# Designed miniproteins, single chains, continued (3), part 8

Each design is a single chain, and the fold is of that chain. pLDDT is the mean over its residues in the fold that is shown.

## One batch from the design tools (miniprotein)

Design m8247
Fold by ESMFold2-Fast:
Parts: sequence; structure tokens; C-alpha cells
Structure m8247 (fold): chain A 63 residues (1-63)
Amino acid sequence: SNDDQVKALLNLFNAALVDGGLENYQKALEELSKVDPELYEKVKDKSPFEVLGILGPRLGKLA
């Protein structure tokens, strides 16, 4: 659902913004893989900075 996608995107966006360590970031990626596997494949090898650039516009369209 769109709600599940928005939640997963927000979790990953927040994990990329905070210096909370690799564990929180990996958990957010795992949740994204369950709701949007195509987006997961696109972002899994990207830096947190690049991920923020990809997710920002997508969050704006879904909200």
C-alpha cells in the first residue's frame, strides 16, 4: 500500500540523516525491500547521501 511505502521511505530517509550507525540503516533497507523491492535494488549499493537525493522527490510525490 502507499502508506507502507511512505513509512518505509521515511524510515530509510531518517536513518540516512542520523549518525545512528549501520544497524539502523540496514534495518530500514530491509523494511524497504519488503514493500518496494525495485527501489531497494536501486538504492542498496548507494551512499546515504545519494539515497537522500533519490528519496526526497519520491516522498514529495507520495505525500
Scores: mean pLDDT 74

Design m8248
Fold by ESMFold2-Fast:
Structure m8248 (fold): chain A 73 residues (1-73)
Amino acid sequence: MGDRFREALVESARELGVSDEQLERALERGRRAAAEHGERAGVATLMSEIGSQLSDEQLAELLERVSRRMGAL
């Protein structure tokens, strides 16, 4: 479940202009948080890192795109 959400989040963020370097950094920080504090902490860290690169409008679009990807699978 978390892996599918992570994949949908990363691909949607890439479509909205988050760079591969920013995504790799966000994924690494999320991975470390997940290893230390569990999957929910990892997801929260990943979302926070990606969200910091986006405007409020882009963040809303990100969540909508993630929801569509999760529903399409």
Scores: mean pLDDT 77

Design m8249
Fold by ESMFold2-Fast:
Structure m8249 (fold): chain A 100 residues (1-100)
Amino acid sequence: SKKEIELKLAEVKKLVVEAIDEAKKAGMPEERLEGLLKLMKEMEKLFEDYREGKISPEELLEKVLKLLEEMLSLVPEEHEKARELLKKAIELVEEAKKEV
């Protein structure tokens, strides 16, 4: 249902915010941190478009998954905590995709 998707998206956003905070605390370069913030804003725009009925649940989840994978690619392997949080966000999106 739309409500179940919105609840999962709220948890995904929470995990992304926590991942960016952990990356910042671990001293990730500002340029990479800026890249993560840009991708997070793109993800928030997709959530808005979904709420407004502009995109389907399937299209939303596919595009959010791609953005999360792009975020993960920006985080160096030594930032294990940030990467773990992003991987959990990816798992939630994959789970939601199976339920649509």
Scores: mean pLDDT 87

Design m8250
Fold by ESMFold2-Fast:
Structure m8250 (fold): chain A 85 residues (1-85)
Amino acid sequence: PIVIVEVRVKDEEERKKVDKIAEELKQYASRVFPVVYRNGKAYIAAEFETVDQAKKAMEKIRELLAKEGLEVLRAYLDESGLAEF
């Protein structure tokens, strides 16, 4: 399954914070997709081997984003194997 987290980003400083969090996910995920920036939002997507691992990772991503003061707009699992934005 793929974890997808949508984050509000206002400027380049917030984009750098999102990029740093995505880089940290490479330690835990089977695959981390390039962050997509569109319409004042960042889309973080990472693939995990199991639904349980994906759920734990989603909570970890929320914690990392909250620590940086970033607003999470949506967080969900895509079991189709495709990241949908």
Scores: mean pLDDT 81

Design m8251
Fold by ESMFold2-Fast:
Structure m8251 (fold): chain A 81 residues (1-81)
Amino acid sequence: RRAEIEALFKSYDKDGDGKLSLEEFRAFLESLGIHSDPSASEEERDAFYRALMGLYDKDRDGVISLEEFEEMLEELNFRPP
């Protein structure tokens, strides 16, 4: 299961740095059907995804690590394919 989560993480880690940026995290959430209001401005959409990232960003470094990503998936009761 960890290997499946790591593979999923790496599929969104576009720059291969072992962390998800806000943009990569947004792409992942959108793939789960978690979208901001479609009429929202770019600023409002960024704030929405940044707020969600903040719930799981334990290190407060502005990115999501593999460990934080695993915890998020557990809270969302998500099953990787």
Scores: mean pLDDT 71

Design m8252
Fold by ESMFold2-Fast:
Structure m8252 (fold): chain A 72 residues (1-72)
Amino acid sequence: SLPKLTPEEARRLGERIDRLVELAKKTNDKEVIDQALEEFIAETDDPAVKRLLEEIARRIRGEPVTLPELKD
């Protein structure tokens, strides 16, 4: 379940997440992306928001949803 945020907090959080997604697509450097995500999570004090960010970080890092990882 998503944390209860004010509309302004949700908007700002979404903007920061969008920036991380853009960074992930632009730089194509997993180390840079991972570092930025960890710093963002570490700076977050709200436990509910922190959990949301951790989940989003996994998605940005390309974690599979339901399909098992296929090896070639």
Scores: mean pLDDT 64

Design m8253
Fold by ESMFold2-Fast:
Structure m8253 (fold): chain A 67 residues (1-67)
Amino acid sequence: LEEERERHLELLREKNEESRRVEAELKAQGKYREGVLESASLAVEGIGHAVKAVVARNELERLKRES
């Protein structure tokens, strides 16, 4: 029936849009995490202490868990 066919096409479009949204969100989260870790590493390198690298990583892990 025409109604079934139209409904099926609409569902496919909605799922495609959902998939693209989820994919974009995952990519954004990945880039955000990489950027934060890279920035923290560079900041620690400027200070030049390995112990501070551990502290920075622990702080980032805490922020990610709470965010």
Scores: mean pLDDT 66

Design m8254
Fold by ESMFold2-Fast:
Structure m8254 (fold): chain A 78 residues (1-78)
Amino acid sequence: GQLSDEESQLIREHAFKLYELASAGDLEGLKRFVKELEEKYGKDVTLMALGEASRLAINRRDSKALELLSKVHRELIE
């Protein structure tokens, strides 16, 4: 479905926070924040935010952040 402007802004803000946690190597903080996002906004919005965070990691060549984001993304899908 089409995202609202509010949902798009929310995804961008949460993507940045997810990236910061992953870049810091805070796997437990990243997992907690993902769970909070899923409980508040649902799985689809959380997956979109993780996708945008992974894009940030790729653009910044942050392989460590990308690895942690990919791990949490897999756990959320499974």
Scores: mean pLDDT 83

Design m8255
Fold by ESMFold2-Fast:
Order: sequence, then structure tokens, then C-alpha cells
Structure m8255 (fold): chain A 63 residues (1-63)
Amino acid sequence: SMAEKIKKAEELLKEMEELEKEGLRAYLFDHDESKVAEIRERIKELKEELKKIVGEEEYQKML
């Protein structure tokens, strides 16, 4: 199930990328600090989920 772990990690990375893009737009164009904070918290949750899937050492190499 290494292939399944890779697939889940890729899906999490894609979700994080879209959220970071959305957060940047909210920060630069909407000036919505509340939305920026919510997006940052969601990204933090996804990073913890990714770390649990790939392990700490591999996670550090990705960031």
C-alpha cells in the first residue's frame, strides 16, 4: 500500500496548494484576515495529516 500512501500524500499536497493560493488572494485582494486565519489553520491540519502518512523525516524533506 505504498502506492496508496503516495496517492493520499499527493491529494493532500494539491489541497494545500489550492488553499495557499486562496489564502494569498484573500490576503492581497479581499483583506479578509478572518478567512486568512481559517485557511492557515486548515493548512496546518493538512500538514499534520501528511506528516502522519509519510513520517517526520520524509515530511521535513518535502517542506
Scores: mean pLDDT 82

Design m8256
Fold by ESMFold2-Fast:
Order: structure tokens, then sequence, then C-alpha cells
Structure m8256 (fold): chain A 87 residues (1-87)
């Protein structure tokens, strides 16, 4: 289902963020920014799941995709091919 695909994308991105934080010596400010971005993506996912409007679901999924891609680009996090296909 679209909700299962969105959840898979969220969980894979959370894993990539955690691995990035572990492998890189990030500042407290950078760690906080990544945490805030992940929290915003989780909020978008929850709104997507609660929505019964297909047009709203498409917009929320697109916003989630854009935020994931923007965050990955800003912090030089390499998105997996699996995640790119799920987005």
Amino acid sequence: SPADEALKALEEFKKLVAEHIEKNKLSDEEKLELKEKVEKIIELYNQFRESKDPEEQERLREEMRELIEETAKKFNIELSEELKKTL
C-alpha cells in the first residue's frame, strides 16, 4: 500500500541519518537540525496516514519526499537505490 511504502521510506531514511551521525563527528547544532528534520518527516507521514483524501495524500507524500531529498543533499547523506525507488 502507499502507506507501507511511505513507512518503508521513513524507516530507511531514519537508519541512514543514524548511520551518518555515528560515522561523522557532527556538531550539536547539526545533530539538532537533523533531529528536527526527521521529526518533521514523521509528522508528514502521520498526516499522510490519517488523511482520507487521495489528493492530500499525494501532496503529503511529495512534501515528505522533498524534505528527505533536501535533508540528504544538505548533509551529504547518500540515499540508497531502494529508498530512491520507494520515494
Scores: mean pLDDT 83

Design m8257
Fold by ESMFold2-Fast:
Structure m8257 (fold): chain A 68 residues (1-68)
Amino acid sequence: MTPEEVGELGKELLLEYGAPEVAAEAVRYEMSRTESVEEAIEAAKKAAQDLLGEEVGEEVRKRLLESL
């Protein structure tokens, strides 16, 4: 899996948890620019935590790791 592919999954998860489309797309773009899948997942966790709270951030990280 590539950072771009993980970014698409991260956007989908953020939308499922109630993030606005614009915010979810911004996170997808940030993830797609990372050098590794690990960095992309960390970016998604931090963004989800900042937007939707710590619990959602941890759940997004877990679900992205399970998709690898």
Scores: mean pLDDT 85

Design m8258
Fold by ESMFold2-Fast:
Structure m8258 (fold): chain A 62 residues (1-62)
Amino acid sequence: SSMLNRLNNSLNLRNDADNYFNNLTLEVSRTSATGTRDKAVDMGQNVIKTNNDLRKKVDDLS
């Protein structure tokens, strides 16, 4: 059923987001001392990209 498929896709989207932010937290922990400004900019751009990708996936579900 399409409804179950949409629910499964929504759960997968949440899991993808959780994995992304967990990996980002680990990366911050590993790189915390050097190039902090450059890393913050890169991380900010990655968050924007992920949000745009998630928005597109949500649009595909609607």
Scores: mean pLDDT 71

Design m8259
Fold by ESMFold2-Fast:
Structure m8259 (fold): chain A 62 residues (1-62)
Amino acid sequence: LPVLLTLEISSGGDSPYPGKTTIYVTEDNSLVEEHEDGTIEYIDKNGNRIKLSKEEAEKILA
């Protein structure tokens, strides 16, 4: 999926992930969040969070 926008945010108090998160926005209004600890999550347009391997994330971001 082509990426439309990349955002970097610092985790707020309610985030389970410490440090910075990079958010990739796809044309399908899906998100890919890459957390500083190396955890990658795919978030679909309905808000479903799916943990991804780095290989799976590369397939989605390509």
Scores: mean pLDDT 68

Design m8260
Fold by ESMFold2-Fast:
Structure m8260 (fold): chain A 84 residues (1-84)
Amino acid sequence: KSLIEEAIKELTDAFENPDKYRPSSYSYLEFLGLVSEGIRLLRKVLDGESLSPEEKEKLKKILELTDKMNLNTAKKAIEEILSK
């Protein structure tokens, strides 16, 4: 399994179980919006698509969220994407 596929799985579990993962500093709307956007952007990279500068800025916000959630696989996948 690729690191990106495992990251998508972690974010999908967070989207389906927000009460388990949501940091108290995020509203439900903001949390679900960032998680769904993260899944979308990781799927684009998995499909070999390039991210726009605006999508990379969104991915940086999602990286901060994954750090607060302690999603180490998702965090690592996003860090590797942003380092390219």
Scores: mean pLDDT 85

Design m8261
Fold by ESMFold2-Fast:
Structure m8261 (fold): chain A 97 residues (1-97)
Amino acid sequence: MSKKEKIHQASILSTAAMVLATAAQVAHWLGEPEAARDAIRGAVDLVIQAAKLLDNPEVLKKVTELAERALQTPSIEEAVNLIKEAVKIVDEEIKKQ
């Protein structure tokens, strides 16, 4: 896979993670905690996959730490904010490449 293809795929995965984070927030507002948790798990998987494509170990470490915290927190709102922060780190790394 070329560097340009990796960046393009990372951008798609990062965008998808943000969409799922938004879905988790909406599910939380509707009183659907199971749907919110499913969306959080999906967003975490996508943002970690995006970070892995960027071939930057510091970015992967920071994204993984935020993602693990998002999975462990009982607060859906905190989990969504942690995923948004992880997506921001990925997006900033994409812009540097």
Scores: mean pLDDT 89

Design m8262
Fold by ESMFold2-Fast:
Structure m8262 (fold): chain A 70 residues (1-70)
Amino acid sequence: LTAEINALVARLRELGDELRKLESEYEQAKADPNAPEEVIKELESRIKEVRDEMDRLTARLAELQAQQLA
């Protein structure tokens, strides 16, 4: 159980780093009047995918932590 919790925490950290990078790129693209709309939409889609995955892993982590306490 602890090993699985540690693996999920490590994966969430990786996704958090990726999300921060994507959000930075998204803000830069929105600030650039020459940025294609397609690039902005692609970044929005990628950010949503990463956030959705983080939400799923966070829920699973909470379940495993609850099981460890029981």
Scores: mean pLDDT 83

Design m8263
Fold by ESMFold2-Fast:
Structure m8263 (fold): chain A 110 residues (1-110)
Amino acid sequence: SEIQELLEKAYEVAKEALEKLRELAEKQNLTLAVEELDYLMELLDKYKEYALKNIKTAEEAIELIDNVIETMERLTKTLIENYKMDEKEVKEIFEKFKKEMEKIKEELKK
């Protein structure tokens, strides 16, 4: 379905953002941040399986995407404040992620 294709795109957008954050954490030698991001990528894969089986409507898909955006925003604050990752680079990754997710939401509203 079109909803399933858009959910798969949302998964790829979230995965790319987490991978870029992981690369930045590794570059800064932040071992605990790398481990946290590896764990979150494993959770994202499980969440994708659940979403593809259970999300049937555009409204549910939009709600899921909004929750993922909010979770990613909280994660980026933690990475900056607690792990001391580079604020500018983390924010640039988040802003690109958010723009791509908002585009997917607009496609779901059509």
Scores: mean pLDDT 89

Design m8264
Fold by ESMFold2-Fast:
Structure m8264 (fold): chain A 143 residues (1-143)
Amino acid sequence: EVEALIEKYSARYGVDPDLLRALAEELSGLDPNYRDPVTGATGLAGFRSSFVFDGFPSGLSVDELARALGVDKSALFSTDPETQIEVLARLLRRIQEVTGGDPRLTRAAYLGLLFGPEAAARATGLPLATVRELLRRVREALG
């Protein structure tokens, strides 16, 4: 089940299993079929299908993110729980390269990539300027 996938992929990618679990729970309540009625974010990783057309709020395209993570574009929008957790873990690994593993900064960067810097600042209590600079650094590391 989802907990076993969190253990498997947190170990595989060297990410904090508590942070991975907390994000999956925050985004979906650990439901791989969840769809947020306000944001349109889906599943354990919180990816929105409109990103295929609009790109991410951070300014990354779907193709750029898929390339940075070493996955097929279809994996970002998979309905498979294992694929969702692996994508979440792969992205957290790349963010940790910038944040040094700080869980608050890593959470802010993840939420900022998906929902924009203003949403991430509100969710984390970090200053907007801090979140914007963090997202700039993470985007450079991904591109």
Scores: mean pLDDT 82

Design m8265
Fold by ESMFold2-Fast:
Structure m8265 (fold): chain A 76 residues (1-76)
Amino acid sequence: EEREKLRELIKKLREAIKNGDSETVLKYAKEILKLPVATPELYLRLADVLRSIDTPEGKKLAEEALKKAEEIYKKI
């Protein structure tokens, strides 16, 4: 169930990126960050995307994604 939600959010995120819709990218990135099934690799990809958005919110979310990836790596 949560894996299917993640897949749909990633699809919507990619569509928003293609359309240059930064607000929608930020919205779906926040939702992905809330899901417990994301991998560290996905968090790193999110950070790259969010850093490409030239806004303070995008930079803040990118840092959050990197922190989540680090936390997962430390527990492994």
Scores: mean pLDDT 77

Design m8266
Fold by ESMFold2-Fast:
Structure m8266 (fold): chain A 73 residues (1-73)
Amino acid sequence: FVERDFEKMAERDLELIDRLRKENPKAAEWYLKKLGMTMEEYDAMTREERLEKLVQIYEEDFKKSEELRKKLA
């Protein structure tokens, strides 16, 4: 897991979210909720802020997963 991979994932999710917002707003809201943010928060952010937020979410999720792995091993 490298920072470059997180940026790539964030770009893909951003494209998906933007498409869902146009085609199926309910699905977009559900997807954002799964990522731990609200539609209002997403709408208030710039594209750059959205990418940074997604990268932070991935990094935090990865760190929590690693910590849990160590405790279970």
Scores: mean pLDDT 75

Design m8267
Fold by ESMFold2-Fast:
Structure m8267 (fold): chain A 93 residues (1-93)
Amino acid sequence: MSKEAFEKGYEEGKEFMRKMLEEGVSEEELEEKLKEEDEKAKELAPIFAENAEKSPREVAESLDPETAYKAGKILGILEVGAEKAKEELAAEA
């Protein structure tokens, strides 16, 4: 089911991003590794924007499993990345 595909993508996305940050990869290396995910995010952004009143999980349930998986993975990567960015901003202050 699309919900299960989304959850799987979300967990894999978080693990991927956490691993990259733990390995201390450079910002340039991270950008290169995330280039495909950025392209997918741009493709999916209009769908989620049109359904902003719904949770990402609810929107994913209306998508096919493959697209739901990709959306989940992108969300997982972005959430871990945002958490790290907040930590870095706090360290710079």
Scores: mean pLDDT 74

Design m8268
Fold by ESMFold2-Fast:
Structure m8268 (fold): chain A 108 residues (1-108)
Amino acid sequence: SEEVEKLKEEANKLIDEGLKEMSPEAQKRVREFLEKLIEEVEKTFDPSLPEDERRQKAREYLEKEKGFEVNILIATELANIALREGKQDVAEKFIEAAKLYMEALEKE
């Protein structure tokens, strides 16, 4: 719906604004967090499939079927990293983005 798209757009804008203020180390930590999420989902697939195929299926599942849930988790992790770096204003942007993604998920 247009309402869901608007919430997603506003949340994405807050993430983009916050990311510009984050250190390279913080960006690395978020990538590592996403890789761990992919690994946990990969474990739920058929173990007879090649690892690269399972990992690709995990990425597609998270992106296409769990997009808002993943965005909420990423925004929350970004907020935690920003708080650890003493960037309270940046953390507030990520917290607001997580709330907007949650509203979008509830309206889906």
Scores: mean pLDDT 82

Design m8269
Fold by ESMFold2-Fast:
Structure m8269 (fold): chain A 97 residues (1-97)
Amino acid sequence: SLIEELMDLGVTQLSAAVVVTVEFPKLPPDVQQKLEDLDKQSREALKNGDIDKAIELTQEYLRLMAEATKDPKSKETLLKAAEVLPKEQELSKEFYS
């Protein structure tokens, strides 16, 4: 499953409108700063009840991580996660509403 592939990459948690954590051996400081900024903005959107904005910011986070990785398999998995995230959010909203 996608979640199992993400966990193999060091992703410890992934959910609609929530942070994704991936460990790299070393990230450039500018990339690390952008990831931290996106994480903070996503959490701020969640606090404001803007779930759609939080999802968009999380997708950007995943795409930025995909660009930072040199492993083709990891890159593919992160890009697929970004694509799937809005669909999981819609399903979650329908199920809990």
Scores: mean pLDDT 63

Design m8270
Fold by ESMFold2-Fast:
Structure m8270 (fold): chain A 84 residues (1-84)
Amino acid sequence: MYELPVPGVAVVKFKRPLTDEEREELGEIATKSLVKITFDGTTLTAEGPLGAVETFARALADHPLVESITVYSKDGSLPPVTLT
């Protein structure tokens, strides 16, 4: 049996700091996408399996508050990719 979870990171930059309601909505999406999220001002960092992180990032790419999204693997197997 082979587990090859490539650890992924998405850095999402918002046009403004999020409200508590907006953070709660994104927390629900993150939980369903199997990613862990951290908020810091206008930045959200999502961590998890690369495929889950990519799915989460794509779901956020059309969000009106998103300025930019950058996705990469922690091990360097995927170089940084910008989705906007």
Scores: mean pLDDT 78

Design m8271
Fold by ESMFold2-Fast:
Structure m8271 (fold): chain A 72 residues (1-72)
Amino acid sequence: SEFIEQLTQLAENSSNPQLKEQLQTIISSLQAGADPFLIADELDELADLFPDEPEPGILAGVLVLKDAVKKT
């Protein structure tokens, strides 16, 4: 899935180990067939937990992917 590939790139580019672990957990859930709306909610919560900790571009990418999954 293109969505999984983009999410994996965000996880690999994250400098915050906690954010990276959370993104990897979300990727694993999505690969296991989790509901896309559940994934979108988890990404929204993730952005709220780490607003200033990683580079801002990573969280912006997370929010873009959250919006994309809702439209799929």
Scores: mean pLDDT 69

Design m8272
Fold by ESMFold2-Fast:
Structure m8272 (fold): chain A 70 residues (1-70)
Amino acid sequence: SEEKKKEIEKKYFNDLLKAFVDYVNELGRAIEEGLAQGLSREELLARMDEISQKFNEKVKEIKKKYEKEL
């Protein structure tokens, strides 16, 4: 039904929002820790890239989950 679709879409949006919040928090923490540890630019960028890859994988996982329910 249309109502079930709207509820699933709301859950999908909330899961994506949580993933974005977690991503932003991980980036902020990595920058703060990197600066505190005196990491090189290359090391900091590598950590940020790893976090971005993890976020992209999480978004794909969420999308696949909801594509089966929609």
Scores: mean pLDDT 86

Design m8273
Fold by ESMFold2-Fast:
Structure m8273 (fold): chain A 89 residues (1-89)
Amino acid sequence: MLTPEQKAQIAAAVLRGYRELKERLLAEPPKSLEELQALLDEAAEATRAEVFKIAGGSTERVDLSKDPEVVAAYRELAELVLRLEEELR
């Protein structure tokens, strides 16, 4: 099972991933839907790699839906992505 320290590190990694992607999209907005999707895919793979490294082979899932900071960061990112998709259509 994941230790409490590993669970905290996973939550921090996911939170950081959402915040860094949001800041990147605001600083350098994508110019096409293809560029937006590539940035989303790159960020998702980077976060997955960090989570995999922290988990050390554990298949236990961390329920981040109960973490208010992670949920808030995800919602802010999702709202930005939807706005960018509408602007790039």
Scores: mean pLDDT 83

Design m8274
Fold by ESMFold2-Fast:
Structure m8274 (fold): chain A 98 residues (1-98)
Amino acid sequence: GSLVEKGAAYYAAGGILEAAASMETDPEVRAQTYLDAADLYEKSADLFEQAGDKENAIEAYRKAIEAYRKAADVSTGPMREQAEKRAKEVEEKLKKLE
């Protein structure tokens, strides 16, 4: 499939995991599920960027940042630090497109 088709598939998968994380009662599983959602959104954004689809790349990077921040908010220690670091890395990618 095209990069755009793959990007759309990762974006949809990220949305499904973000919804699952919002319903999860176990804090560690919730944090990990938000991290997984964020990773899928970031992969989606990278694919859209490679395809030259800046609009969808920007949207997907914003979703990745939000999901990493949610993972940080529901975690502690090294997992929180990792989530915060990943959010900042995605923010720098986003700045290069704007």
Scores: mean pLDDT 90

Design m8275
Fold by ESMFold2-Fast:
Structure m8275 (fold): chain A 67 residues (1-67)
Amino acid sequence: GTYTFEVVEKLGDGSVYKARDVETGEEFLCFVLPSDPNRALCKSTDTGENYECTISPDRKTLTCTKL
């Protein structure tokens, strides 16, 4: 399935985002890809599971698939 994460905080120069699942409240650290700034890789800070995400045009929302 797909997951929706909200961007909670932008860290450093904006290459790292702290995000949260809108349904569960689970937290993620997300790394914006240098080769494609509309994509990010997110890791659950609870489970350690990895997700591949597309960043919304306003950069407030991530649409993710579990890897």
Scores: mean pLDDT 84

Design m8276
Fold by ESMFold2-Fast:
Structure m8276 (fold): chain A 66 residues (1-66)
Amino acid sequence: PKVTIKEGSGSYYYQTVKDTISKVPGVKSVTVDPGTSTAIVETDDSLSLEELQSIKVPGVESIEEI
């Protein structure tokens, strides 16, 4: 899944998104690209895209499949 991060206080949202999503069971890795304000999230079969979208993380604009 690809996460689009709001750009306003970029480093704060970067840290919040990475920290919060990386703590979610079923998340294998979170790779943030500050240049595009996006993050690529690797998940296993225990975590669906719908579950990721249901996590209301401050600074997340959208989550979509890649």
Scores: mean pLDDT 74

Design m8277
Fold by ESMFold2-Fast:
Structure m8277 (fold): chain A 72 residues (1-72)
Amino acid sequence: MKMSDIEAAKYALALRFGEGMSYEEVIKKVAELLGVSEEEAEERLKKAMGELMKRYGTMSEEEVREELEKLI
């Protein structure tokens, strides 16, 4: 679902920059979160990252934090 892809993108950012995980490890975690293959997760994540970046300016820091806390 569309919201799930954006939430997965936020989770991926937290893993990549917070935990220092490799791109491949992040894709594997996102695939598990979305319940899809790693290949499908990678394509969906790339698209969702673009949408997340557009929405970042409309979300408060508190809203972003709350959404990340739900995923982690």
Scores: mean pLDDT 66

Design m8278
Fold by ESMFold2-Fast:
Structure m8278 (fold): chain A 92 residues (1-92)
Amino acid sequence: VMGYFNNSYNYTNNGNHSSGRSYLNRGMTGTGNYMRSNRNVRSMYSFISGVRGRMRNIRNSSRSNGFSGVYSMSSVMIRSVSRIGRVIRGRI
């Protein structure tokens, strides 16, 4: 029974109590505020937001919904989106 408590559930806490969450909060608060405030950066924010949303939707569709046609199409899109996202994240 206590073995369940020791399954990394104490500190992982679905990402709420993890250091990763704290790190994301710091970066998100600074960067998010800066992006939202600027007009020119708004276009950039829209693009980045779209990329992030697309990644999540494609993952869900590929895993939960039909795998045949959608999977083939999603694979190509995920590759392009992931590449762009990685380059931006790696540079920034």
Scores: mean pLDDT 49

Design m8279
Fold by ESMFold2-Fast:
Structure m8279 (fold): chain A 87 residues (1-87)
Amino acid sequence: SWPENERTKEVQKRLEEVKEELKKLYKEKRFQEIKKLEEEIIKKLVAIDPSMTEEEVRKSLESLTRSIEEKIELLAKGKVLVEEIES
């Protein structure tokens, strides 16, 4: 069996790209665009796992994020996860 290394590298590259996009939005104070992306990610995660509500996913995101940097990381991971499942 081939190691999962190639797909892992592509996922890591996409994760860094999404993080840089989010950092730019925070730097430019585009909070409405960040909020829209957060809501889109939450909706898609709930569509993947309908046992969770949008409010539960939102609360989990808030409880796990202590800084803007941690929020960027979790949002980027959520977006990449959604893209992988939709692929």
Scores: mean pLDDT 75

Design m8280
Fold by ESMFold2-Fast:
Structure m8280 (fold): chain A 69 residues (1-69)
Amino acid sequence: KKKEEFKKIVEEAQKKIRELQAQMDTLNAQIAASTDPEEQARLKAQRDQVRDQINDIMLEKEKKLAELY
């Protein structure tokens, strides 16, 4: 049962991280394609938020896994 919980925690974290990494790739492409400084600034702010969310998910994943054992 703990192995199923471990797998679930890892899979949920990895799914969210993959979705956020895809958003980062999209934002980087939009930043590179944009010629509007205000749009670039907004996209960079969104990218920074996504990066912070990825880091938070990684830390919470490790915390949850530690609580299983």
Scores: mean pLDDT 83

Design m8281
Fold by ESMFold2-Fast:
Structure m8281 (fold): chain A 89 residues (1-89)
Amino acid sequence: GGPEVQKAQEAIIEFLSRNPDKWVPEKELIEYASKKTGVSRENARDAIERLVAKGLIEVRTDEKGEKMLRLDTNAYALKQLAESENLLA
């Protein structure tokens, strides 16, 4: 649901913002968000898809086909301008 996905989005952004230069495997990020917020892995994946769609997360695939995720620092800076819209905060 929306509230669970929102909590997962917040946890994901917090995790990635602690080390914005690091690429993180999607599976690790799903496990972190699920453990941190108590949401299902499905809701954590939905949260990742929504953050990618918003342009807040960069995605690439490694040589083994694993999705790797990183905070888009430019888009994240622009997010601060949307605080009045309740974007992730």
Scores: mean pLDDT 76

